# Ledger of designs, part 106: designed miniproteins, single chains

Each design is a single chain, and the fold is of that chain. pLDDT is the mean over its residues in the fold that is shown.

## One batch from the design tools (miniprotein)

Design m3681
Fold by ESMFold2-Fast:
Structure m3681 (fold): chain A 77 residues (1-77)
Amino acid sequence: MEKLKEELEEIEKALKEGVSLEEIAREKGDNVVTSEEELEAVIARMEKTLAEYEKNPELLTEEQFEIYKRILELLKK
């Protein structure tokens, strides 16, 4: 739980500082977001996760949900 919260806060901070999601993904060794279409797919998946959280609150802690929501808002800019 704590580790996931720290990872989410790190992502939020990087996005606020102007680091792209593509650059963050490269650092983590995950799938690289290289196009606007891939970014839209990530946003859609995040929105679906937030909608599912409303039905199943056990999916995320309240703190993780708030950070996740802020990350989603940053990505939509």
Scores: mean pLDDT 69

Design m3682
Fold by ESMFold2-Fast:
Order: C-alpha cells, then sequence, then structure tokens
Structure m3682 (fold): chain A 70 residues (1-70)
C-alpha cells in the first residue's frame, strides 16, 4: 500500500506537470510569455518534482518533452 501510494503520487505529479507544459506551450505559441519565462517555469516544475521524489528517469523524459516545446 505504501509503494502503491508513492506510485500514485508520482503519476499525479507527472499528470500535473504535463498539463502545465501544455499550458506553457500554448502561452508561448500565443506570444503571451517569453521563451526565457517558459524555460524558468519548466526548470521550477522539474526542481519541485525532484524534491517530491519523482524518479530521475521520469524527470529526464519530461525534460525531453519540455525541450520540444521550447
Amino acid sequence: SLEERRQQRERDIVAAMEKALENIKKRLEDGKITKEQAEQTIQSLLDSARLNGVSEETLARIEKKAKEIL
């Protein structure tokens, strides 16, 4: 149950990050934020996820996806 709770928490964090990345992409495409602001927000999201125990393998996958929108 403890391991299932940790895996569910990681999935919830990943889902929230993916939604945030989609929002950032849309705002960047609409010219509402700068590329620098998008990069700073993405870095903060990655740092926060790492502090919350998301695996480095999962973070690397999200970072790769984030680089595709920048």
Scores: mean pLDDT 85

Design m3683
Fold by ESMFold2-Fast:
Structure m3683 (fold): chain A 90 residues (1-90)
Amino acid sequence: SAARRAAREAAAQEIVKGKNALDAGNYEEAAKHFKRAAELARDVSAGLTAVALKNLAIALEKLGKTEEAEEKRAEAERLAEAAGVGMEDL
């Protein structure tokens, strides 16, 4: 549907913003963008949700939130498996 396509495009845009923030060293801002991406992708794409959560885990690790990062990484791995995609291909 048009609504599902718009949600996927919005999630992809938030992932790009998150990566730009991560590259700039703005880890809290990066985490916010990746959280929004995961929320937008949740009910429309397991693969995009996995990408968002994988990158959220990276941002959380940079912030020293190691336990939260490991939780998000594990969730990303489960969603990637459900989507038939390896974590290396996200």
Scores: mean pLDDT 88

Design m3684
Fold by ESMFold2-Fast:
Structure m3684 (fold): chain A 77 residues (1-77)
Amino acid sequence: MLKELVLRASRPLTIEDLLALAELSKEYDGAIRPELIGPDVLRVTFDPSVISAEELRERMEEALGLELEVVSERDAA
């Protein structure tokens, strides 16, 4: 079962941030799918058997070099 994590960045995301997330997504092909849903808000669909919500947040913070706040976590469709 896939999960959805909504994260808010400490600043608006840039094209460089989106490229970093695209590279991270390639490392987990099929297991994570980040989407920009607002200027500072990301929705990430992920496989919890591959990566936990906590680990995913930490990996994304590492890739972006900024803090991410968890807005919501729920089961995905």
Scores: mean pLDDT 82

Design m3685
Fold by ESMFold2-Fast:
Structure m3685 (fold): chain A 61 residues (1-61)
Amino acid sequence: MPSIGEVLDFIIDLALKLEEENAPQELIDELKEVWDYLLKTGDLEKAYEKLLELQKRVDEY
């Protein structure tokens, strides 16, 4: 199970990458949705899985 620090670092890294790439609003909204999910549920494992899926999508863009 990832730590809270690992999940937060992943979110920060993706946020910076999306900003650098001038990513579409849809990808930014998906990252925000993962953040909101984490804040509401505290489910680090599922949040991390969502981030991996988002990273794959960002890498393909």
Scores: mean pLDDT 79

Design m3686
Fold by ESMFold2-Fast:
Structure m3686 (fold): chain A 80 residues (1-80)
Amino acid sequence: MPSLEELLKRTQEAAKRVVALRDGDPAAKRAALRELIALIEELEEAVLKDPRLSEEQKEEFLAQAEATKAWLEAELAAPP
């Protein structure tokens, strides 16, 4: 199973791809947005299961992740 550190790295790489594709091909941009949303969901599950993190750290991360997903979903729903 991927570690929290591996998921963080993959999410950062996916975010960079979304930024790079911002003015590019719409189909590639939508695929990158979907991939980033899926990785953020995997990160949320990993964070919730990580015993090294305090409940306050988990709550803060989840709030930020949900806000980020909402923004990404709005971008995905926007007309081309």
Scores: mean pLDDT 79

Design m3687
Fold by ESMFold2-Fast:
Parts: structure tokens; sequence; C-alpha cells
Structure m3687 (fold): chain A 71 residues (1-71)
């Protein structure tokens, strides 16, 4: 599905460019394909903050879980 593919793309960016800023931007881009701009921005900001607090691997785990829930 398109939402699952978009979230998998965000995981790939997080693995290749593991910084909070790049993770937040990738999550925003992924969510913007299937949710409102305001929701996409909120999700990007949440994942940037999670990466800053708990590391990029925590974001990858959460994105993989969300992709599985949308599958």
Amino acid sequence: SMPVAALQGAVDVAREHPTPINVGAAVYDAYSTFVSPNEAKKRGEEMRELAEKDGVDAVIERLEKEAAELA
C-alpha cells in the first residue's frame, strides 16, 4: 500500500542519514502523502524529538511498527 511504502522510505532515509533533522523531514514527507499537512508536520516534529531524546533507532522501531499496523 502507498502509506506502508512511504513509511518504509522514511526508515531507509533514517538508516542512511541518521540525524534528528533528516528523520523529521523524511517522516514529514512520508506522512504528507496520505494525511493532512498539519498532521504530517506534527508526526515529523514528534519523530525529530524522539530521535533527539532516544536516538534514530527508536524512530526506526516506531516507524516499522506503524507500517505493520497499516499493512
Scores: mean pLDDT 82

Design m3688
Fold by ESMFold2-Fast:
Structure m3688 (fold): chain A 113 residues (1-113)
Amino acid sequence: DPLELAQRVAELAARAVLLALQGASELEVEEELGLAEIELGILKIIAGEDHPYVKLAKEVLDAAERAIELIRDPETPKEEILAAVRELIAAAEKLGAERAVAIAEEALRVIES
């Protein structure tokens, strides 16, 4: 099912962001992103690169990668990290990835605390 696979990509991507915010190692964060990229690769083979679910899953993964890059830079303002995580939530919501949304909302709570 292409939708389930797209939602799995989103969950892994959101989890990588939460791990980065919780101070997990670079290797642990890259492991979750790597799994998301593998699942996205499978989705592209099954559904085709131009399929809406591939585009939406890419949007979520790109938003997560951007958020992690900002989190890794100690000079990034808190407001930019918040904006990046909100973009991640919006992308996951477009995909109906309820678990990814919940994880990304937990990430917002970590930043706002």
Scores: mean pLDDT 88

Design m3689
Fold by ESMFold2-Fast:
Structure m3689 (fold): chain A 91 residues (1-91)
Amino acid sequence: EEERRKAMNEALRELIKKIADEKGVKTVQEVKDAYIEAFRELAKRFGDPRFERLAKAIENGDVEEVERIADELGLEPWLKKAMIYIIKELK
């Protein structure tokens, strides 16, 4: 349980870094797209539909849904704040 949460957070960090390195993200929109892609990849890797729901919430700018799912998944607080910031900046 704790090991799974740690593995998910580590995998997310590595996926975001990989996507950023491959695409050369420079805008808030490109950062948003990288997060969406990373969460969809996590949905496939861990078989947890909450990651796809989180990707859709980010895509739709649904801050309340992002907060709820991030808390359910036990994502690191800085990451939750970063996602909310991205959504608000693109509003």
Scores: mean pLDDT 78

Design m3690
Fold by ESMFold2-Fast:
Structure m3690 (fold): chain A 84 residues (1-84)
Amino acid sequence: SLEEELLLAGEVARLGQRVNERLDEEAVEALGEELERLLREKELDIRGLADRLAEVLGLDEAERERIREEVRREVERNLERALA
């Protein structure tokens, strides 16, 4: 549902905050805009979200893979909590 997609986006945003002790204000705004775009288009793919997060953060391929795995784990944890 849209509500579940919004909860997922919220958890990705929380992950972004935890990764983001060193991002500037512009990078944070760009991440927010990209999450809104993905929600509107219903292109809420975990890999796609992780790739966009890594792109905004300017990460290399090894860090992108780490972020994909981290995003996946956070999404799984959030879904488990919502279903419990």
Scores: mean pLDDT 58

Design m3691
Fold by ESMFold2-Fast:
Structure m3691 (fold): chain A 90 residues (1-90)
Amino acid sequence: MSKIEELAEKVEEAIENNSPVEEVVELFKKLIEEFIKEMPKLSVEEAEEYLKRIKELYIKMANKYDLTEEQQKELNELLEKAMELYEKLK
């Protein structure tokens, strides 16, 4: 299992177990950071699948937790960076 998938599973499990929002946000940040780090080594297909997974987890988190403006901004900045790097792989 990749580190990205391991972190994705931890995020999903934390959401399902009703973990504190701060814990879920920190795990999600780690997930995006790991994805960004590994991006240059991924195929376009692998990067697309991971990005899809990350977006699905973000929606699941946002539907369950009322994120602060600060949390939303931080996560959106990381997601934008990930999407920019993904576009460069095409």
Scores: mean pLDDT 85

Design m3692
Fold by ESMFold2-Fast:
Structure m3692 (fold): chain A 81 residues (1-81)
Amino acid sequence: SSEEVLANLEKYIEENKDDPEAIYTALGIAIQEAYENKDVELLEKIRELIEKLLEENKDNPEMVKRLQELLERTEKVLKEL
């Protein structure tokens, strides 16, 4: 379910909060899989999660750059569905 995928993703991010590469990779995979499954609800929830992470990491330029790229990717795939 989208709820289970989101919960697992949030747990992974919390466990890897000091690893920007791991967070970026996990979110990227989640976006791609949600897009392939045409799961609009999951993509919208991932977008909300990325927006929350952007606010939490606003003082970290490297993380902000990575999260902004993921947000743009999520918005692009949502427009294609």
Scores: mean pLDDT 86

Design m3693
Fold by ESMFold2-Fast:
Structure m3693 (fold): chain A 69 residues (1-69)
Amino acid sequence: SLDELVEKFREAVKKMVESGNDPELREKARELAREAIRAYAKENGVKMTDEEIDELADYLVDEAIEALK
């Protein structure tokens, strides 16, 4: 479900920050953000390109890092 993807994303960002911004953990967080965005778009009938999804995923990772400061 979308809620499960959002929770996994939050946990991945927390682990990434706790690791000192490990690049592999950052990529895992980006993957989870992309999955959550795709799920949200599908549920709401929104069509997004892969480029738009990638850009939004990067934005969400950066925003989540800022929220943990």
Scores: mean pLDDT 83

Design m3694
Fold by ESMFold2-Fast:
Structure m3694 (fold): chain A 65 residues (1-65)
Amino acid sequence: MLVMEAVAVRDYTATRPDELSLRAGERLRLEAPVEDGYARATSLETGRTGLVPMDVVEVESARLE
């Protein structure tokens, strides 16, 4: 599966229970596929998981597992 390492570029407040709230600078692991501009993310700081909009994150690296 394609895995992307990313960082939140701004704060984001989850509007649904399946979304992940983010703080600017929070480090994330994102999983493909991206669906409707959202990806499943795991916070590397808290271990929380949820959907995040791709426009609030900057992808640092990508690798195929």
Scores: mean pLDDT 78

Design m3695
Fold by ESMFold2-Fast:
Structure m3695 (fold): chain A 108 residues (1-108)
Amino acid sequence: TRDSLQKALDEVNEEMVRRVEESLRKLEEDPKNSGAYFTVVLGAGYLDKKGKKEEAIKVYQQLRDIDEKHGDEVGALMSLSRVYKLKGDKKKAEELKKKADKLLEEKL
């Protein structure tokens, strides 16, 4: 039934949010935890695809705050670009991505 399917989807979405939140906590302690970073990015992408756009935005905002706290300016700009893309501001998203790309090139 539709109600049973909706309940199952809600339970999967809640579990995904929990896994993302746990991985964000791990990144606050160790910003180089690639496994936690991968879980956060995949989880945010899953939430976006399932129409949980506001939850996906909050995840990328938290990731940006973690990146800024640890001095990862490139990571912070990329996360912020994703936030604006999800909000529908494609111009701002592209501007932020170009700033991140330029900073990355300047470090090479």
Scores: mean pLDDT 82

Design m3696
Fold by ESMFold2-Fast:
Structure m3696 (fold): chain A 63 residues (1-63)
Amino acid sequence: VAELEAQLQAKVKQGVELVKQYEELVANNAPQDEIAAIQAQIDALNDQIEELSRQYGAAKRAA
């Protein structure tokens, strides 16, 4: 349970940093390919966060 919670918090922090990078790229009129790459990373990270959150909730109910 603690490992899942730590992983979830780490992924959330990573997501905040990716969002900041996305906003900087947009503000600087970066190429759309670079913006799309960061967006894809954010989407993949959100999927990972949802999966970890589901596992964490299930583990807490089972414990």
Scores: mean pLDDT 80

Design m3697
Fold by ESMFold2-Fast:
Structure m3697 (fold): chain A 61 residues (1-61)
Amino acid sequence: DALERVERARREAEREIAEAFAKFDAGEMSAAEAAGRVLRAIGDALQVVLELGLPLEYGAV
């Protein structure tokens, strides 16, 4: 179930990243907005991994 949560978070991040790039390419979103969205999606996925106590240590519990 922990791996299923990580996989779900990864898929959600991939969707957000793809949407940000698509909107940027279409001229609907600035580079800064797209970068912020991508970083947010990556951060959310990493937070799930950290919460599950998998072998990634950032110095937070």
Scores: mean pLDDT 75

Design m3698
Fold by ESMFold2-Fast:
Parts: structure tokens; sequence; C-alpha cells
Structure m3698 (fold): chain A 110 residues (1-110)
């Protein structure tokens, strides 16, 4: 079902972001620490979304996930601005932003 695909996407998102948080914190600058903090908040929101998915209908699951993706897009844009002085990390987050935008378009088409 679409809901099962959304759950799998959220779980993958959490795992990917937890790895990204460790990498950002290892760099130790205030900008990297703030980017990691934003991702930590997004991970907690994703975990809350997984709990809501347990009782959501298919249509509710789609709407909740689209709302989550919209916020994730804005958070990624903020992270990209924070990482302006680290071109390698900035490029990685620009790629992630594009992937999230592609995921949103796919979900909207369902």
Amino acid sequence: SLKDEIINMIEFFIESYEQAIEKLRAKGTPEHQEAARILEETVEEAKTLLEKMKTASESEAKQLFLEFLDKAIEDEKEIIELLASDPESKTEYEIILDLIEQAKKWIESQ
C-alpha cells in the first residue's frame, strides 16, 4: 500500500539522517553543530510521524507525509545556508534536497 511505502521512506530517512548527524557533529564548527541540531529535530518529528502512521488512513498518511516533506525541504534549505563555507557538505545537502523534492512529487502523483 502507499502507507507501507511511506513508512519505509520515513524509516530510511531516519537512518540516513542519524548517520548525517554523526558526520556533522564530528566536524565541530558552530555551523555544523546547528545543522546537526536541525536534523535531530527533523528525526524526532519523523519518529512522531511513524507513531501517527499506526492509526492513520491511507489518505491521512499521504497528507501527513506531504506536510512532513514540506518542512524537511525548508530545514534542508536552512542547512544549505549554514554550510555555505563548506562546499563539499553544502553539495551533499543540495543533492538530499533534490531527492526530497522528487519524493514529494512522486507522493503527490499517487
Scores: mean pLDDT 90

Design m3699
Fold by ESMFold2-Fast:
Structure m3699 (fold): chain A 73 residues (1-73)
Amino acid sequence: MDLVRAALRRAVEDNRDLLSEEDVAAIEALLKQGRVEEAARALLRALGRVDPELAAGVRTFLQIVADSAGVAL
């Protein structure tokens, strides 16, 4: 679980210029609540509105990390 949270935080930070402050705050709140799957979906929706190809790449990356950690997304 912690590896997926770290990957999500890294993806938010790397793409902060593409995300609104409201989207970042919502994702961080979900992560603090342990709602990792919802945080991932919120990030992918936010990125998909700006850059669908980037969102697809981030989805693939997060799925690989989740699979490695034994976590469902």
Scores: mean pLDDT 80

Design m3700
Fold by ESMFold2-Fast:
Structure m3700 (fold): chain A 108 residues (1-108)
Amino acid sequence: MLSMEQKIQQIVNQLIDQHNFSPDDRKQINLALEGLISALKRYIETKTVVDGMKFAEAFRDFMMKLHDMGVPWSDIKAFSDKIKSLVPKDMHKYIDMGVARAEAEIAK
């Protein structure tokens, strides 16, 4: 059975393939994904609010990276909904927080 991390990597790979990113862009997305996966693992291990807030920040940073690379917000939002479906319900509030912070930044 695929781990949650492997399922997230598959969703990211699908997004990369849909947008025909260059090798350099793919490298940048994968570096940002490593930070997101690290924050996710940390929260699952500790279940602390501090690590949940760090996960929310990493999720916001990942979505902003995709936006800066030219991914339409509708596709980024669909991506966030797919990730939300894979993670435990106690993490949904941190995904929602990350999304809200990214939307506030884009609205400037």
Scores: mean pLDDT 84

Design m3701
Fold by ESMFold2-Fast:
Structure m3701 (fold): chain A 61 residues (1-61)
Amino acid sequence: MESMIESIRYATDSSKMASDDERKKWRDQFLKVAKQYEKKGDTKVAEEFRKAVKEIEELLS
């Protein structure tokens, strides 16, 4: 699937192989985008970004 959600998951998987500094950048970017989509009412896309943030935070914890 070439949907936005598939792209988010692919980027998240790629970030798992990155350095801690890169993971922090991905976390911060995804968190900002999640908040923007929530504000716009696109809760499904926002939830996917929030899941990505949680996965990255788990790697950094």
Scores: mean pLDDT 72

Design m3702
Fold by ESMFold2-Fast:
Structure m3702 (fold): chain A 106 residues (1-106)
Amino acid sequence: MRERLEGRGGAGVAEVIRQLEARVEEARAAGRRVFVDVTVRTGDGVVHSFSAEMTAEANTLPALLRSLYEALTAREELGRVSVEIEEVEVDGRPALRIRVTLEGRR
């Protein structure tokens, strides 16, 4: 199954983060591996990206996303967040792939 979440402004971004927290916890409760891809696109067109596997013990993705949102908001650079959640198979086992895009505002 593939799901998309999108938020604009502080309230919209906070709601996306809350929904993402619920999906990550659901996957962990089911014993699924979680992979995350993060892309940050600034208003001047610069793109930064990274990929990581989230450990079941850490659950750092929502905290990382909140920290990135706060840093970009302080500069008035963050306009939108979009998240794609996709169920995938890795080494014959069900896993969750989460793609996060943070887009700057000018």
Scores: mean pLDDT 68

Design m3703
Fold by ESMFold2-Fast:
Order: structure tokens, then C-alpha cells, then sequence
Structure m3703 (fold): chain A 96 residues (1-96)
């Protein structure tokens, strides 16, 4: 479910913030891949494709952590509906 996805993403963002290290675009992308794999193994992605999940998680983390990601707008246009990312961001903020 989208709520469970948001809860796991919020948990990853919290761990990221606790590290108090430089948060790079590469690190955000890497965490998005790891989280997508974890959620897929748990059966929590549902109808969300891996590509859409990786892009959406990267975008939401970049926005919350204020880190610029190369080509993110182009990838969002290709892989992610705006309504999906808006609801995901809203739910993630609820669990932060």
C-alpha cells in the first residue's frame, strides 16, 4: 500500500538525517535502489514498477533533504504520475 511505502521511505530519510554527513545525489539514488529492492522483497510495491519507485523515492528524498538530482524532472515525467508523488510526499511528511 502507498501508506506502507511512505512509512518505509520516512524511516530511511530519518536514518539519513541522523548520520549528519554530506548528503549527495549519488547517496540518495543508492538509498532509493536499496529501498525499492527491500519493498519488492516484502511484496509492498504492489502495482508500482521498480523504475517508478526508484524515481519517485529519489525525487521525494531530494525535495525533503534539499539535494539537487541530475535529470530528475525528465525521469519524473517519464516514470511517475504527479498525483502519485504528491500523495507519497504528503504521507512521508506525516511519518517524519
Amino acid sequence: TLEKIAEFLAKKIKEFLKENKEITAEKIVGESFELTDELKKKGLLGKVSEDSAIVAFTYVMSKILNVEIPDIEKNMEKYVPKSFVEELEKLVKKYL
Scores: mean pLDDT 81

Design m3704
Fold by ESMFold2-Fast:
Structure m3704 (fold): chain A 71 residues (1-71)
Amino acid sequence: DAEWERARALLEQLRTSPLEEAQALNDRILAEDRDLADRIVAAGLLEAGLVTREEAEERLRELRAKREAAA
């Protein structure tokens, strides 16, 4: 679960950082690693109880496949 641990750690960093620092970090993640950015969003949805882990993993696979097909 290293990928989920990384995503949860970054989600916590974004939540606890000053707004400007959080925005800059989020922008860098979106630019450098879109898969990680999507997993951070999924981690937030999991914490909120809006999705199951299985639903989150399936959505992440779909988003990744769609990005690869568009490249």
Scores: mean pLDDT 82

Design m3705
Fold by ESMFold2-Fast:
Structure m3705 (fold): chain A 69 residues (1-69)
Amino acid sequence: SSAQLSQQIAMRLHQISVQIQQQHNQRTGDNQGLAQSFHDLGVVFRSMGRFDQSRQAFDQARQIDPNMP
């Protein structure tokens, strides 16, 4: 379905965003974008029914920023 394709594309884009933000964080120590990217990835995994991966992504976001939901 178009919804499944859109979710797969969103997942790929957010995974790329996390990789870019991890590289940026390693060089600069800036955590804001990294925490947000993990949170966004968690939302996408949850919408796909991938609850284990969603939980892991949300846990990563909260480890970086404890105020993340």
Scores: mean pLDDT 77

Design m3706
Fold by ESMFold2-Fast:
Structure m3706 (fold): chain A 92 residues (1-92)
Amino acid sequence: SSEAEKALESLEKQLKESQELFDKHKDKLTPEQLKTVETALKDMQDVIEETKEKYKRGELTPMDMTIAQFRVLAASSEIYVVLKQSQRKLAA
């Protein structure tokens, strides 16, 4: 496997983990939090799909991969923060 294939697998794993966290906690979210997490998940899906399409065309640059990794990290971090906040409010 190429390093690009390994990086893509890592991005897909991050999406899967974020989706699983959302599925576990979505019933505890406010409408605003639900919209925020759904928007972040869609951004992760779009980034991964764009990156996979570039890879298939032989057009994926190291910069494209770096940008994709940062965008996925940003979205997954936002999801984590929202879910963490929802848990704290239920404990109070």
Scores: mean pLDDT 85

Design m3707
Fold by ESMFold2-Fast:
Structure m3707 (fold): chain A 84 residues (1-84)
Amino acid sequence: MEEEKRKAAERVRETARRLAEKLPDIKSLLETTGEESEKLILAFKDVKDGVGAAGGMLLITLASAGAPQEAIDEAARAFEEAME
């Protein structure tokens, strides 16, 4: 559990950094990405950690909206704790 929480946090921080670099481009793809995120969640439905998939998508959305890393990291922790 703890190592999975650290993995989730690391994935979020890495995703946030990549999204920050593509911030202007992401806005153009936001509508398409929104629909694809649903397909990704469905693809990960066989994963036991559903919060990982849903939380990841939400954190990606926050990063895409330009939320600060501090807020994204805190959101990730909150999701992990809520599903604990």
Scores: mean pLDDT 52

Design m3708
Fold by ESMFold2-Fast:
Structure m3708 (fold): chain A 74 residues (1-74)
Amino acid sequence: SLTEEQRKLIIEAARKVMDVVDEGLKAGLSLEEIKKRVQEVVDEFIKKNNITDPQVIAVLKQIEKAALSYYESR
């Protein structure tokens, strides 16, 4: 099971992804630019927080994929 600290990191990352998507749409960015920014924010979050746990990384990559799939299905 994930630790409490790892769960907090995942929740923080998910919020950042949602913020990037929402603000990008409000700013009138293209779908491709929003996808790029989502990918970049996930990758930078992993680096900034020194995340090395494969389980945590897998969850973060699933959040990235879910956000991108949402917009590809429109």
Scores: mean pLDDT 81

Design m3709
Fold by ESMFold2-Fast:
Structure m3709 (fold): chain A 89 residues (1-89)
Amino acid sequence: VDFSKLDLKKDVLIQITIHPDGTVTAKVFGDFSLPAVRLAKETVEKAATPDKTLSEAAPSIAGAALLLASEGFKVHILEVDKPLSEEEL
């Protein structure tokens, strides 16, 4: 993903970090003053705990992305080897 082209006031980024042990963690970047974005953050972060694989977390991540898309947000899903900070976006 080209972060210079992302507008996190309109867009939502779901970042999936795949760890060497096969577990995943996820972060949501967007306007958390909006209830749909906050609900998506809670759903994604609860599903992608350090003891869960991508296959176990994927349905909840997909559900959160569908919720955001239904509210008119442009959703980006990014797979990375280490988490990004909000300051890098």
Scores: mean pLDDT 70

Design m3710
Fold by ESMFold2-Fast:
Structure m3710 (fold): chain A 85 residues (1-85)
Amino acid sequence: MIEEELKRKQEEIEALKAQGEALLEQMIADLKKVKDTGSLTEAVKERALELMTLYKKQAVERFGPEIEPIMDALLKKLEEAIKEL
């Protein structure tokens, strides 16, 4: 039972990571499109970071603090991508 619960939790964490990475890729693609139209402002960049931070908060509330490093890594990747824009 404990091993099955740990396996299910690991699978859910892996699915969450994949979903978070897909969200990150979509957000970066959207920011690049906004940049190409000349509409990329600091407010738009801040909003993207706020959305990722909200996603982190919801994920930590649902899955517990053990996923926080995964969510922090996604947020850091978004911050680094924004710096390149």
Scores: mean pLDDT 80

Design m3711
Fold by ESMFold2-Fast:
Formats: structure tokens, C-alpha cells, sequence
Structure m3711 (fold): chain A 85 residues (1-85)
């Protein structure tokens, strides 16, 4: 499904970032992706869902409907898209 593909893509992104960090080879783009992921996570944790929705380009209702795995996947994929898209 589209949701399973989103989760799989997010896992690949996180594995790529973790491997680059372990090797000391984080690119400036990869560093920006990590910083944006942490920023989006912080907005969610602080319940700033309207601001997060505007940044990602989805509705607040969409964000509220997501489970933890879907939320994490959306944040990771959209952060990479914004930096490297």
C-alpha cells in the first residue's frame, strides 16, 4: 500500500543518515535533513499541529488521524523532500 511504501522509504532515509553519521561522512544536505526531522518532531511533541501542517502542506485533520509510525514516516519523508527535492 502507499502507507507501507511511505514507512519503508522513511526507514531507508533513517538508515542512510545513521550510516553516514557512523562513518563521519554526513553531507551538508544530510545534516539539514536531520535538523528538519528534529524540528518537525518538536512541533508535533509541542502540539503545534497547525504550524506543522502548514510546513508539510497537509491538513491538521490528516495529522491528527496518523498513528505513531505513520507520523514518523511522514515527518522523515517530507523533511528529505524539502531539503533534496
Amino acid sequence: SMRDKLIEEAQRILEELAAAEKNGDLTPEQRRVRELIERYRKLWDENKLEELAKRIGVSVETLKSLNRGQREALIVVEARREVEG
Scores: mean pLDDT 84

Design m3712
Fold by ESMFold2-Fast:
Structure m3712 (fold): chain A 79 residues (1-79)
Amino acid sequence: SMERRELLEEARERAKAAGDLLAQGLVDGPGLVAEAQARRDALVAEVKEKLSEEEALRIGNYGDGLAGQRAVALLEAAA
């Protein structure tokens, strides 16, 4: 439904924002990394509760994929 699409779009935007914060945390310090991980975990929990376990897994993988790639890129740039 349209309502579920809006929730998924919001969840993806939040996952991307958490990924960007994680990437920033690798430059500026571990506190931001912890905050980004907490935001991602909270988002996955909300999606699981409001939508489904399948959608939560997809959002978790989406956030992990983007955050992981950004994290690796920042680590390589910092090396």
Scores: mean pLDDT 64

Design m3713
Fold by ESMFold2-Fast:
Structure m3713 (fold): chain A 120 residues (1-120)
Amino acid sequence: SEIEELIKKIENEESKKLLIDFVNTLKTILRNLPSLVENSVSPELAGDIAKGFVRMVLAVALRTIEDENARKLAELITEKVLKAIDEIQKKVEAGDFASAQKIRDDMIKELDKIIELLKK
């Protein structure tokens, strides 16, 4: 796994801590997303706001994380999360809240596994 290989190459403890904080921030966005999209005046606008926030969080991470492998991992995680946000939005718009929640929960489980590997 590219993710597991990148994690093994991260030796900088501060970069690991910052990456864990980054992943926890993404988990918070995902946890609240199906409800935000459902209760929004515009589901499309809610999805765009969530993706914008994810991109802003990535921009901060890339400026603060010194380890190159940790930065590459942050970018890879971001691409997966942005795709999950698009899929959640489409499912909520279709009235398929169960599938939207499943996509959210599956992505959060993947992020939890990454955090566990980073903690060693």
Scores: mean pLDDT 87

Design m3714
Fold by ESMFold2-Fast:
Structure m3714 (fold): chain A 99 residues (1-99)
Amino acid sequence: MEETLREALEEALRRAREVLPGEVVLEGGIVLKDGDKYIAQALAIVRSPDGRLVVSAVVLERDSEGNITVLWEDTQVFDPQGRPLTPDLVFPKLTGTFV
């Protein structure tokens, strides 16, 4: 359990730092047990020297045999005012359908 959370946190931080080097502003996560598997969700926020923020989120699964699978990941950049520099950060309003 603790290993799965640590691996998710390390992956989120690694992805953020691949985009921009900087200071860790926030890191955290949760882990849950689903049958014989562990699912961890982790978030890391890194502030670059120019004030930009890199937000990295990872969801990974660890099975009963210790195999790790990345289920979801996203790494996004914000300016110092918190405005998205990556277009996919604009969450569509829930309109009941995505068709």
Scores: mean pLDDT 74

